# Designed miniproteins, single chains, continued (4), part 108

Each design is a single chain, and the fold is of that chain. pLDDT is the mean over its residues in the fold that is shown.

## One batch from the design tools (miniprotein)

Design m15754
Fold by ESMFold2-Fast:
Structure m15754 (fold): chain A 76 residues (1-76)
Amino acid sequence: MEEERKKEELREKAREARERAEEHNKLANEYGKKAEELIKAGGSREEILEKIMEEARHSVEAMLAVAEALALEREA
């Protein structure tokens, strides 16, 4: 039936959104570590800020992907 197909499609999209969130969280953690390394090495403020901004960007993308997955899971 069409309803079962819609639920399956929503579940698949939710899974993809979850995977996207995991990837962005991974990247956010990597950029956070790079920022810490630059601080310890006495890197420039500009270089440190660049890594912090990338961490923030990926963190926001991860949060949006989680929100998308939760919305899709609620409709499934």
Scores: mean pLDDT 85

Design m15755
Fold by ESMFold2-Fast:
Structure m15755 (fold): chain A 95 residues (1-95)
Amino acid sequence: MAKKLAEEARKKGEKAGEIAGVSPSTGSGAAGSLLNGAEPGSEASRRAIEKAGEEVKEAAELGKKYGEAKKDLLGSIGDKLRAIGDAIDAELAAR
């Protein structure tokens, strides 16, 4: 179920945050920022999640090239992954 994707995204975000030395973000603020005011379950919400996923993928490719020199980038990836997980959970709750 989609809850598995949210859990996986959150776990990957937590791991990236650990590597970067960044504490996990609280869910409500991060999800709200990612959704940019879009209601969970809306098409705008889905597009925001898709866009964030693409940005995380691009940032991860950059992280592979720059490694430890881009700890702030890893922290950003972690925050986005946690926000994606929280946004998916909000969409599931809106069902």
Scores: mean pLDDT 60

Design m15756
Fold by ESMFold2-Fast:
Formats: C-alpha cells, structure tokens, sequence
Structure m15756 (fold): chain A 87 residues (1-87)
C-alpha cells in the first residue's frame, strides 16, 4: 500500500499533468509544485521528504506529456529543495 507521502507525490504528479494539459504557464505549474513541497515539509520527516522529492523528480522526468522546458524548471526547483533537506 502507498504511504501518505507517496500518495501526495502521485496526486502532485497528476495535478501537474492536468495543469500542463490545460495550458498553464511554467510559472503556474512551478507555483503548484512549490505548494505541494511546502505541504510535504510541514507534514513529514526530512527523510520522508527527501524520498518524496526524489520520487517527484523521477515521475516528472519520465512523464512524456510534460514539455522538456517545463520538466527542466520543475526538476531544477526540486533538486534545490532536496539539497536543502539534505543539508
């Protein structure tokens, strides 16, 4: 069964895909992602947050429905957040 953190990751990935499909800007998608990251940080341990951020990076990189420029922006933001959690 999926953990609560894993469930939030899957929800975030689905919501990102829906925003992209609806024609949302990179800035709007990034803002949504940052709200989801803030929720992860507020609710889970640093170790669970790190695993969730790594899962988000993998999910975004593997999603063929997300344009490459949007992927690059989202992955860069997530890698910065992951570095902060690991510090």
Amino acid sequence: MLSPAERLVLRTLLEIRELVAAGASTEEVLAHLQRSVAELRARFSPEEVARALEALIRGIEQDSDIPEAVKAALVAALRRELARVRA
Scores: mean pLDDT 86

Design m15757
Fold by ESMFold2-Fast:
Structure m15757 (fold): chain A 57 residues (1-57)
Amino acid sequence: PPSPLELARQQFRLLADTVDKILAARRAGDQAAIDQTMAQHRAQMAQLNAQYAASLA
């Protein structure tokens, strides 16, 4: 299982990737892509947060 520090690193990488996708979608004028990217980010962040909580137990 990943360590708490590795999970935190994954969260920061996910944030960076999400920002890049949103910037690309904004340049393209694609609001639907922005909305989908935000929904996916929230789902992936929730999964990582659950794994992080489990790793601290």
Scores: mean pLDDT 82

Design m15758
Fold by ESMFold2-Fast:
Structure m15758 (fold): chain A 76 residues (1-76)
Amino acid sequence: MEKIEKLLKEAEKELKLAQDSDKEVSDEHIIKAYELLKEAESLLEEASEEQKERLETLRSALEQMLKARPDVAKQV
């Protein structure tokens, strides 16, 4: 419960930092968000329905960023 909540909050923070940062720093934050969301996906069986919805929303946001940044998409 708390572990997935922490992962979702950290992923949300990293995605926000990616939007607000210079391109090189943004790349690092996008990659961190990807890793955090991947770990959160491994915990889906322990997740509430609200947490599952948040994960899907954050994953969608990450996918949009990766489509805009194909150079970073190749790294994940």
Scores: mean pLDDT 78

Design m15759
Fold by ESMFold2-Fast:
Structure m15759 (fold): chain A 85 residues (1-85)
Amino acid sequence: GALGFELLEAQLQRARDLVDAARTLTAPEDLPRRVALQEAGLALAEALIESIKDYVPQPLIEELEAELAAMRARAAADLAAFRAA
C-alpha cells in the first residue's frame, strides 16, 4: 500500500542521512564516529534493498545495489584507516 511505500522511502532517506552526517566528520579524531554512522546507514540500506528486491523493477534494484556497493567501499576504506590509526 501507499503507506508501506512511504515508510520504505523514509527509511531509505534515513540511511542516506546517516551517510551524509558521516561526511560532516572530517577530523581524524572523528573517524570512529564517521565509521559507525556509515556502518549504520549501510546496514539499513542493505536490509531495505533485500526486503524489496522481489517487488521492484530490476533496473531500480541494480541502481540501489550500485549505491550500496559505493557506500560499502567507502565504509571499508574508513574502517581500514581507523584500524591503521
Scores: mean pLDDT 76

Design m15760
Fold by ESMFold2-Fast:
Structure m15760 (fold): chain A 89 residues (1-89)
Amino acid sequence: ELEEIEKEAKKLLEELEKLLEPLREEIAKYLAENRPPVLPGASSKEEALEVIEKMEKIWEEMFKKLGAPQEVLEAVKKMFEFVREVIEK
């Protein structure tokens, strides 16, 4: 189970990194100028899901402001869907 989760997460991260490579410098600059709020730690599945929803919105907003291609936005959504599925199990 954990090994399968690690493989899937690795694959999603590699796909995202590939899509983000051209935007890497712009992302670093955006994060330096617009520090995202620190999210609280989660003590339950419900809180974990809420944190993930907030993180997804922050990432979507960042990439929209950077003018990222649709493939990046789709990859981000897939990553957060995967994380939610893992938490819900």
Scores: mean pLDDT 68

Design m15761
Fold by ESMFold2-Fast:
Structure m15761 (fold): chain A 114 residues (1-114)
Amino acid sequence: MTPQEIIDEINRAVRDYLEGKITLEEFADRVVEIVKKATTPEQKRIALRAILAAMRYLEQVKGKEEALKFADLVIEKLKDINPELARALQRAVDLWKQGKSFEEVLRELDRELA
């Protein structure tokens, strides 16, 4: 998968969910299937950033509780598939729960993943 394909597929899943075409569970499943195709460190970083961007957009449109439910579903599904990405996403969620903005969380992860 190219970086652009990862971003485009996650953005499509976000749109389908927000338009009521898929459930939150199905949205999380689609994101996990996209992540399964991310095999390089660069692709994994792009997938993580795209997931965090999706979470921020969900917070803005549906609120923090819905964004956290989405994150928890993705983390749970990723634990056995990509445990490194599951840990990185859990770290991002923990920082956000501690009152860090999504912009601060993205900067922190960019430092850790660079």
Scores: mean pLDDT 81

Design m15762
Fold by ESMFold2-Fast:
Structure m15762 (fold): chain A 70 residues (1-70)
Amino acid sequence: SVKEVEQKYIVEALLIVGESTDRIVKARAEAKANNLSQAELDKKIDAIVKENQERLAALRADYRAQLSAL
């Protein structure tokens, strides 16, 4: 059903966001421990954000394909 496809999408999207958030927290902690510059930290965070956006875009495309098959 549409509701089951939507629920699965929400759960998977939350997992991706949670993983991305955890990676950012770890990147900040590592930057502080290793005395990295703000520019180096920003670059690491930008890479994580870009990967998260790409993963969410792929998940959204799959979700749309599943809906069109119903």
Scores: mean pLDDT 86

Design m15763
Fold by ESMFold2-Fast:
Structure m15763 (fold): chain A 68 residues (1-68)
Amino acid sequence: EIPGLKVEKVQQMSDTVTLITGINEKTGERVKVVVDQVTKGAAVLNDEGKVLTSVEHLEIAYNVSKSL
């Protein structure tokens, strides 16, 4: 379980990259989280693939990264 994110789908995109699709529990928006397993970094994207950098999106990215 990832705080603030209701996980709907997890896809292994490559040996080092995972894509998590889910719902932001605060807003109800569907978001995608790209996880780099080498750097342990994560980024939240909108439906168009643009990086979202609001405080709530950075919190989701941090919580995903922490779960690695």
Scores: mean pLDDT 79

Design m15764
Fold by ESMFold2-Fast:
Structure m15764 (fold): chain A 70 residues (1-70)
Amino acid sequence: SDVEKLLEEAIKKYPEHKERFQALLDELRTARADYEKNPSPEAARRYMAAVLDAIGEVIELELEEQKKKR
């Protein structure tokens, strides 16, 4: 998925934040697998929450790193 690739790229680009992004990637993969096995509104909400959390964390870090380099 595009979001999983985003997290994998973030881990490569910011190895100092590897544990943080790895935890997000693990949750995203687990939530996706649970949704695929047992599609339900609850599983869909968990998966969407994991997607949004992953995107938000990457954007926040990139903005913080940009500020440090200015």
Scores: mean pLDDT 83

Design m15765
Fold by ESMFold2-Fast:
Structure m15765 (fold): chain A 68 residues (1-68)
Amino acid sequence: SLEDEAASLKALFGSLPVRRALAPLDPRAEEALRRAGIDGERPASSLSDEEWVALVRAIRELAGRPLE
């Protein structure tokens, strides 16, 4: 689920700036952050679970995949 994916990413990347955390996963990380309305310089752990879900949703939308 989106919530499970978001929780896993949040736990994995912790204190890294969210932009840096996402860069190895998706070359479109900047666009995903912009669509989710999230400042990429924020530590990954400072994002709420709802912000992480919004970010994962943006990544999936950019990939052109239907949401589960």
Scores: mean pLDDT 73

Design m15766
Fold by ESMFold2-Fast:
Structure m15766 (fold): chain A 79 residues (1-79)
Amino acid sequence: SEVKELLREAAERARAGDVEGAAELYVEATRLWARSHGIEVDDASLAELRAELLAMPPDELAARLEGQVANLDALAAQG
């Protein structure tokens, strides 16, 4: 899962204090997820997401990203 790999890398970057790198990877994961489901995400929504992520403390961002990966792993186990 490319989305899950991007989210894991984003979490690792956030843990390292690279909030900007983590935010960019999370935005890319969001684009790929939306594209694979035929969902259009506009640039304004992605800019708002990026701004929200950049405002987060690195540890909080990392925890959020780790939670997203865990959710995807749980969904994959269901089918």
Scores: mean pLDDT 81

Design m15767
Fold by ESMFold2-Fast:
Structure m15767 (fold): chain A 64 residues (1-64)
Amino acid sequence: SDVDALRRGADQLRDDKRRYRDMKRRAMGGTPDEAKRLGEHYDRLIRDGDGGIRQLTDSADLLS
């Protein structure tokens, strides 16, 4: 169903966020400049993921 597809999409984004958090933690072991640059990059991806999760969850709730 469309609702199931939206919920699966949200779950995929949650898994992606966990990977980005792990990648950010690993990047903190680099140089200070690289840690800052990569940290900002992964923080942006995590924020985008949070927005996507909210949108997909809200859409699923509206259709159910």
Scores: mean pLDDT 87

Design m15768
Fold by ESMFold2-Fast:
Structure m15768 (fold): chain A 67 residues (1-67)
Amino acid sequence: GGGRVAEAFVRAVEAGQSGEAVAQAVVDAARAEGGTATVERDPERGEIVVRVTLPDGDRLEVVVPAD
């Protein structure tokens, strides 16, 4: 599991998208696979943390710089 999430992340990063756009791409990919995603913003650390749970039990954590 997580292939779609990984591909969406790589494509968004390679396209030079903002941290918010990269986080959204990960969320959208997770939901498209029937999974869930939570987004936690930490402005003090300048981070966006996306926590993904997929239907197959895979869990992914993606940390993106917040700009």
Scores: mean pLDDT 81

Design m15769
Fold by ESMFold2-Fast:
Structure m15769 (fold): chain A 70 residues (1-70)
Amino acid sequence: KLTLSQEEAIKLLEEAIATLEAQLKANPTESLQQLLEIYKEMLKLAEKDVDKALEEAEKRLEEIRRKRAA
């Protein structure tokens, strides 16, 4: 169930992107670059279809998290 408005979702993604860009500037790693790209894709999708973007983004983030843990 969608509990966040499209505006809230976009705002959260923009904040996450800004945070990741700051972290990448301080410590450039491939993992941070991958996360930044994922969040940017989420933002693009959220502007068109929030439901689908959220579902795909959660799956992608889970996969990235698992790979980083390895």
Scores: mean pLDDT 71

Design m15770
Fold by ESMFold2-Fast:
Structure m15770 (fold): chain A 84 residues (1-84)
Amino acid sequence: SSRPTEEQQKLIMEKIIETLKKEAEKSEKAAKAAKAMEKALKEKKYPVASLILLQISEPLSDELLEKMAEILGVSVEEVKKYLK
């Protein structure tokens, strides 16, 4: 229920994109997710950008999972359930 402000959502996504770009050398899925999130950010589709992270195979840090849960409006446990 504590949805971040639009500016906070933008900052969170920029940090996630930076993390995905660093992992892009190890994961093609991370590279694709980074590009897709950049497109969603430009289109101001902030919740959609979070859903792209569900496609990556690498386990996300608890901090990133918490930020995704906040953007999506669900619990961290629900986000973890979808990352398989």
Scores: mean pLDDT 62

Design m15771
Fold by ESMFold2-Fast:
Structure m15771 (fold): chain A 90 residues (1-90)
Amino acid sequence: MIGSTTLRATLGGGGSVVTLGPFDLGGQERAVLFVSPAGIVLGFEAGQRVVAERDGVRVEVAPDGSVTITNLDPNLPPQPVTVTVLTEEP
């Protein structure tokens, strides 16, 4: 079965950063994250760091599952951000 968790925050205007989580892997070693509205999809493995950028938004997942989202676009207004975490369960 696929587990799903949604993290929500408001990302401020240009240069703002928000940190969410850490998310719970539910004992799994891997997850797939989808970040809206930027449409970033990334794979995560427990204990590893992963970074992706798209459309002026940077997403970094720390080894503990903390998700840091940065607005790199100085013209992007404050907006709601959702991070959907999908885990595979045996």
Scores: mean pLDDT 77

Design m15772
Fold by ESMFold2-Fast:
Structure m15772 (fold): chain A 97 residues (1-97)
Amino acid sequence: MTLEVSGSETLYEVLRKAGIEIAEDATVRVTVRNAQGEVLGELIVRASTPVGDVVQRIAKEAGLEVGTELFLEITVRDKEKKEVTVTARVTLTEEPL
């Protein structure tokens, strides 16, 4: 299921909305894709990182236009060390997300 998310939400909060139990300091892999499924970039960050920080880094590096729809594939190991991936949708805005 694809979640709609705000850039002010942390990756931890997004994963919790999806019912995924993780540590708040867990390391998360985020793969950012466009609407065509092309990979624009990948970051390894802490779960406490805001979605907007991830999106702004990729947008700057890839030269993305405001209004671009992005898909975040958020991969983490849960409390039982199982790998889980959640997909979130976010739209790039002029302001920090």
Scores: mean pLDDT 77

Design m15773
Fold by ESMFold2-Fast:
Structure m15773 (fold): chain A 88 residues (1-88)
Amino acid sequence: MASAAEAAIAAEVLRLLRALVADPRVSLGQAVGYALRAMGAAFEALVLGRAETGLATLEETVADLRALGAEAGAAEAERVLAAVRAAV
């Protein structure tokens, strides 16, 4: 069974995906790509012990979403970053 922290992070990644899918500026492919990038970064930080690399990828994901103007998605990506940072 996943830990409570891993389950919480998975829930945040699903919130990110929903926010991006709801954004008319973001294609379904881009939404899925950003959600997979966030999940992969969380996995790298928490499961592979590469906290610095995983956190850096999440910070870049937040910056990319802000640059795209996907503010709701960026806010959810920041919640993923905060949850991963609290768990490492």
Scores: mean pLDDT 85

Design m15774
Fold by ESMFold2-Fast:
Structure m15774 (fold): chain A 69 residues (1-69)
Amino acid sequence: MSREEKLEAAKQAATSLTSPEGQRVAGAAITALRTGEVPEGSPAVREAAQRVMDAETAEEVRDILLSFA
């Protein structure tokens, strides 16, 4: 799976994340996928962004992010 496919999955999942923490996680994950670097944040947000970067499929990206919905 390409970085582009994971990025699209992250953007789509972000539209379902309405909580403040969900919004922070979505932003961090999208930045990490785009830049290859996990941005500064709380340990939980950074861990979630790293998991999204390490995900092999768009489905894994979606499932990780939707856990914060």
Scores: mean pLDDT 80

Design m15775
Fold by ESMFold2-Fast:
Structure m15775 (fold): chain A 58 residues (1-58)
Amino acid sequence: LEEEYRKALEEVKKAQEKAGKIANDPSATPEQIQKAVDELNKTAREAYERMREAAKAA
């Protein structure tokens, strides 16, 4: 459980760093920023689902 939780947090952290780089890039288009936000939201949702599955299995 704790290892899965830690991996999920690492994935979300990496997605946040990627989104932050794109948002701070003055050459980034609104479409690129939107894609980065969508990827962050998808990663966060998948991480929460994985944690819920692991909690049920434990």
Scores: mean pLDDT 78

Design m15776
Fold by ESMFold2-Fast:
Structure m15776 (fold): chain A 76 residues (1-76)
Amino acid sequence: MEVERLEREREEFLEEMRRRAEEDKEAAEEMSKGLSEKLTPETGKAIGESFRSASVTANEIVARSRAEKLRREAEE
């Protein structure tokens, strides 16, 4: 029934979010390394850390927003 389907959708969504978070983390690390080579290592690390934090925050916002939507749909 609908409850079982919603559980599957949540599991799929969490798997997708985990995969996206992994890709974003890898991209941020690669960007940080490139910047460290062009700029001073200190500046490159600071910029890379900023991008990493922004990526994590963006994924958290998306995850929370979608979890809220699924919760509302389950209640309706």
Scores: mean pLDDT 65

Design m15777
Fold by ESMFold2-Fast:
Structure m15777 (fold): chain A 88 residues (1-88)
Amino acid sequence: MTEEQKEKLKEDAENAIEAAEENIEKARKAEEEGDLRSAAAYLTAAGIHVAAALFYADLLKKAGYEEEARELEKKAEEVRERIKELLA
């Protein structure tokens, strides 16, 4: 893997984490407004973004960038836990 490919995967993972967090915030607002359907849709989107971030982190780990992958995986798992709390 080139340095450019590594930075691109890191960027893609960070963008996915950010998108997941944005969707969690949208879900929270929808729930406060009583729009449970929109809240469920936003939480589903957040889950998809978390899965994407974990996928990119796994690619980095397999390429030998274990420390960088671990940091991204930790952030993605923290977002996943927030999704689980909102679904419970």
Scores: mean pLDDT 87

Design m15778
Fold by ESMFold2-Fast:
Structure m15778 (fold): chain A 97 residues (1-97)
Amino acid sequence: MTAEELTEGMLAGGVAAEDIERELAELDEIFAAFAAHPLVDEEAWVEAADIHESTGVSLEEALATLPQKPQSAALKAGLAKLEELREALRRALAARR
């Protein structure tokens, strides 16, 4: 499922407000982790996500244990798309009042 398909579903009223709030909280955590660790590439992100899923350690804490590398262009592009998703979700939540 693309970010666009997900936001379209949320805007169409098919998703509960609580689910939008949870997704926003998850995105805020992702952006906070990347802001704290700007030297993270795509491989480090995938490894941190796997550690988070398998051990329950926070994404920020998992990223802190990995080698520092400059962010790839692909990762930066992905983060830009996630920011667009975050803004769309905020608008969808505001419309649900």
Scores: mean pLDDT 70

Design m15779
Fold by ESMFold2-Fast:
Structure m15779 (fold): chain A 100 residues (1-100)
Amino acid sequence: MSFEELLQELSRLASKLSNEELVELTEKLGEMLIKLFPEYAEAVRKLVEEARKNKDNREKLLEIFDRLLALLYVLYSQASEELQKELKEELEKLIREVKE
């Protein structure tokens, strides 16, 4: 799958998750982003904390998740080829975990 196809699949899967599962996915995606892009750790942590605070608001959770995916897209476009490959592999792993 292309990176854009992986993001579309993540967005599709997120829309089918419970609020609790969506918060968990947001946390896992955030942990991955902090590991690969430590310079953006503060921005990512704020989005994850906002998701935790809005666990009972589905519309807000989906909005926060979309903001995190938008950040991911920007970071991918700026990343080295090696980091882009690692990011795609980590996203494929997350998608597999969500489908189980």
Scores: mean pLDDT 86

Design m15780
Fold by ESMFold2-Fast:
Structure m15780 (fold): chain A 75 residues (1-75)
Amino acid sequence: SLPAELLAAAREILTLMGQSTEPGNVEFLARRLAALYARSASEEEFVAAALDYLQPPPERREAVRALLRRLWRSL
């Protein structure tokens, strides 16, 4: 099962990006974040890879970055 921290972070990111928070979308993003986490050797690498994948709007980029850093530290 996916960690609660990944599901919570995925929902918060979708909300920040104005996207649907339906359970299927939340789980899909949480699984993508989990795969990026597993491949990353550092917080910097994870955050960069996740931001590249997500492509958040410029006005949401810093909020999403801060959330991704918090997620890395909670896993």
Scores: mean pLDDT 88

Design m15781
Fold by ESMFold2-Fast:
Structure m15781 (fold): chain A 71 residues (1-71)
Amino acid sequence: SLKELAEKLRELGATDIKIDEERGWISFSVPRSKLEEVLKLLKENGFYPRMVAEDDEETVFIVAAHESSKV
């Protein structure tokens, strides 16, 4: 579930986690040092980064969507 993914993301240092349950989207910020681990976790759970934005020199903002989510 999105909630289980959110908890795993928090363990990797994710902050500002927001869940859109209707669309199957999750948005969050992560340290750049954890980006590869986060992308691997997303892929293992059937999610992909829909948007990646540089928040600052240390953090990256990501919006992830499930591969089966429509629209």
Scores: mean pLDDT 79

Design m15782
Fold by ESMFold2-Fast:
Structure m15782 (fold): chain A 95 residues (1-95)
Amino acid sequence: SIDDIIYEEREWAYRRVEQLRQQGKLSEESILEILKEMAERLKEKGIPDEEILRTVTNVFRDVLSEYSSFFMDGSTLDKKVDELEKEVREHIEKI
């Protein structure tokens, strides 16, 4: 099902984030690269663009909240999520 595919790809993304964290390579840029790859994987599996965007932005918000909440206020987080939605939408259109 779509929900099963989304669940598996969320797990993949969280494993990639944790791997980079352990290597000391976790950054906003590296997170964005993981999320773009996640969007590509979801699109290849036939997930609709709106579900991809929702899934990717939720993962981004969760990851930034966990690793950067003490350096970011809520307004900064919302701006970053809006910019991610734009970048992921543009990326999906190119696939």
Scores: mean pLDDT 80

Design m15783
Fold by ESMFold2-Fast:
Structure m15783 (fold): chain A 112 residues (1-112)
Amino acid sequence: GAERAYEAGRRGGRRGGAHAAGGAGSGASRAGEEAGLPSELGGGGASAAGGSGAGVARLGPEGEEGAAEGARNAALSARRGTLGSGGGEEGAERVEEGAARGAEEGAREGLE
């Protein structure tokens, strides 16, 4: 659940952060849309990539890919949690938080 989303976000953010000086990219929000995520879930992953368009651009294409993967994994885990627990709201929130936290931390690590 949340741990896998965190790891995916962190890995993507770290790659993006390491690439920040070399290139600007944008599209984490679009990647979330392409993954078919609700704005609230997809936005969490996209926001984790910088919380804004500027942040997304800073992470570059690799950061966008990582954010999209994190968001998609969050959606899959939330859906699985809903099927398992009959509501899944708490599961969805935990997975979304994990992905957001991971991407932010990964971006910091990559920029160092």
Scores: mean pLDDT 48

Design m15784
Fold by ESMFold2-Fast:
Structure m15784 (fold): chain A 65 residues (1-65)
Amino acid sequence: SREEQRERLKTTLIALAEGAKKKYANNSDLVAKIDQLIARIEASKTLDETVAAGKEFGKLIEELE
């Protein structure tokens, strides 16, 4: 169901975001932005909201490549 898809996506995105926090631990500004995205992902109630937060996270990491 969409609810199961949302919960699975939330779990995956939070794990990726926490991994990024550990990788970039010396960049306090980036860690703060990732923390804000984790909070948005946790607070998301729809699949679309979770996807939107995930897209912002992907955009943040893409700028570091």
Scores: mean pLDDT 82

Design m15785
Fold by ESMFold2-Fast:
Formats: sequence, C-alpha cells, structure tokens
Structure m15785 (fold): chain A 97 residues (1-97)
Amino acid sequence: SSSLQKVYEDLESRLSSHVPELDQIAATQGEDAARQRLIDLLEDIMRSRGASEEQVREFRRLLRLAEENAQRYLETQDEEAGRQALEARRRVLELLG
C-alpha cells in the first residue's frame, strides 16, 4: 500500500545517516555488533513515535524473523521463506508507523 511505502521511505531516510556508523561497527566489531546497533536505532525510532515496550519487543522479533527468512531464501530459493520474509517486513513497517 502507499502508506506502507511512505513508512519504508521514512525509515530508509532516517537510517541512511547511520549507514557509515553501521559499516564501521561491522568492519571493526563484526556483523553481530552492527546488527545490535541497528536494532537499538530502530527501537529508538519506535519509542520516539510512542510505541509501547510490548510493541518494541514484537518489532524486534519480526525484524529478526524477516532477516532469518530472507537469508534462507537467498541460500535455498525456498519460496515459503521468501513469503515469510516479506510478511514479517510488512508487519515491521506497520509497527513502525
């Protein structure tokens, strides 16, 4: 939907300023450290928009689910994993705005 597209564009815009920081963390401390920093940034964005701690926990769970299923799709071409990744991503965007 157009509303989800606008949420996605806003999220990308807000995160783009942090890409150099995330790249540096990944290069110096590894991907897990960069991933944790990204999660922290997304949680801060949600809290700034009035999200509850329950919504923040659900957001983290869905973000992880989207990443894990996207990775599985890239490795195996499992179409169910691809669909689960897209659905989790849509749910993440709904929780974000």
Scores: mean pLDDT 78

Design m15786
Fold by ESMFold2-Fast:
Structure m15786 (fold): chain A 102 residues (1-102)
Amino acid sequence: MLLPALSDEEIAQIDRIKELVREILAKYPDIDEAELRAKMSRMLMYAMAVRAGLMPEEKAREKILELVDETAKTHNLSQADKDRLKEQALALLDLAVQERKK
C-alpha cells in the first residue's frame, strides 16, 4: 500500500552529490554547469532505473562508470576529484539496489 519513495539515506546521498558538484564547479570555472548537471542527472536516472526494476544493477554500474570517465576526460578533472565523483555516484547506486531488495 505504501508508494515507492526515496529513503532518507538516498536523499542525503543525492545532497552529498549536489555539494560535490558545487565544489567541482567552483574549482573548475571552465566547466559548463548545464552539461555537468545533465551528466549528474543521467547518473541519478540510472540509479532510479535499478530501484524501479527497469535496469539490471550491473548495467547501471557500467553506465555510471562510463559517465564518470567521460566527465573526468571532458573537464580534465584531477584523479582525486574523479575518484570522489565515482565514490559518491556508486554509493547512490548501492543504496538504490538495497532499497530495491526490500
Scores: mean pLDDT 81

Design m15787
Fold by ESMFold2-Fast:
Structure m15787 (fold): chain A 74 residues (1-74)
Amino acid sequence: MPSLEEQAVQMGLDLALSLAKRHGLTLSEEEKAELARRIREVVREGLARGWSEQELLNRIYAEVHALIQRLKAA
């Protein structure tokens, strides 16, 4: 089975791609890699601190929304 970290990355990337498509935006390879890196850090930090699933999801959604807002502002 994929790890929680890999599941979180896949969920975040799927959400980011869906939101980008809805707004007529494209994600570069660099932007996808940076988002994946940030999500992995969030999951590692959250597990170390004993965060709930809701807290992890909130932080992942915040990273995705921040990326989309940056792309919309460009």
Scores: mean pLDDT 82

Design m15788
Fold by ESMFold2-Fast:
Structure m15788 (fold): chain A 88 residues (1-88)
Amino acid sequence: DPEAFALLVEGLRLIAEGDLEKARALIEEALKGPPSLGAAAATVEVYLVLKEEGTFSKDAAIEAIDRLLADGVISPEEAAALKAAINA
């Protein structure tokens, strides 16, 4: 679902920027999407929690995205979009 995935990408960008209230709303909307996005949505929600706790790292998030790609959880296109959101 391109719309649900786009909400995760924007949510991750907002986490990186520190707008956690907007990020949470977008992630909650994305979690209502198809089960195929469940692992990606759960990963982005973990990053939201880590940012709220002050332990979020862009480098650690990029490594986790690369691991999700290596494990076949997300596509190369999805991994590229998530990495671009972190680096925006």
Scores: mean pLDDT 72

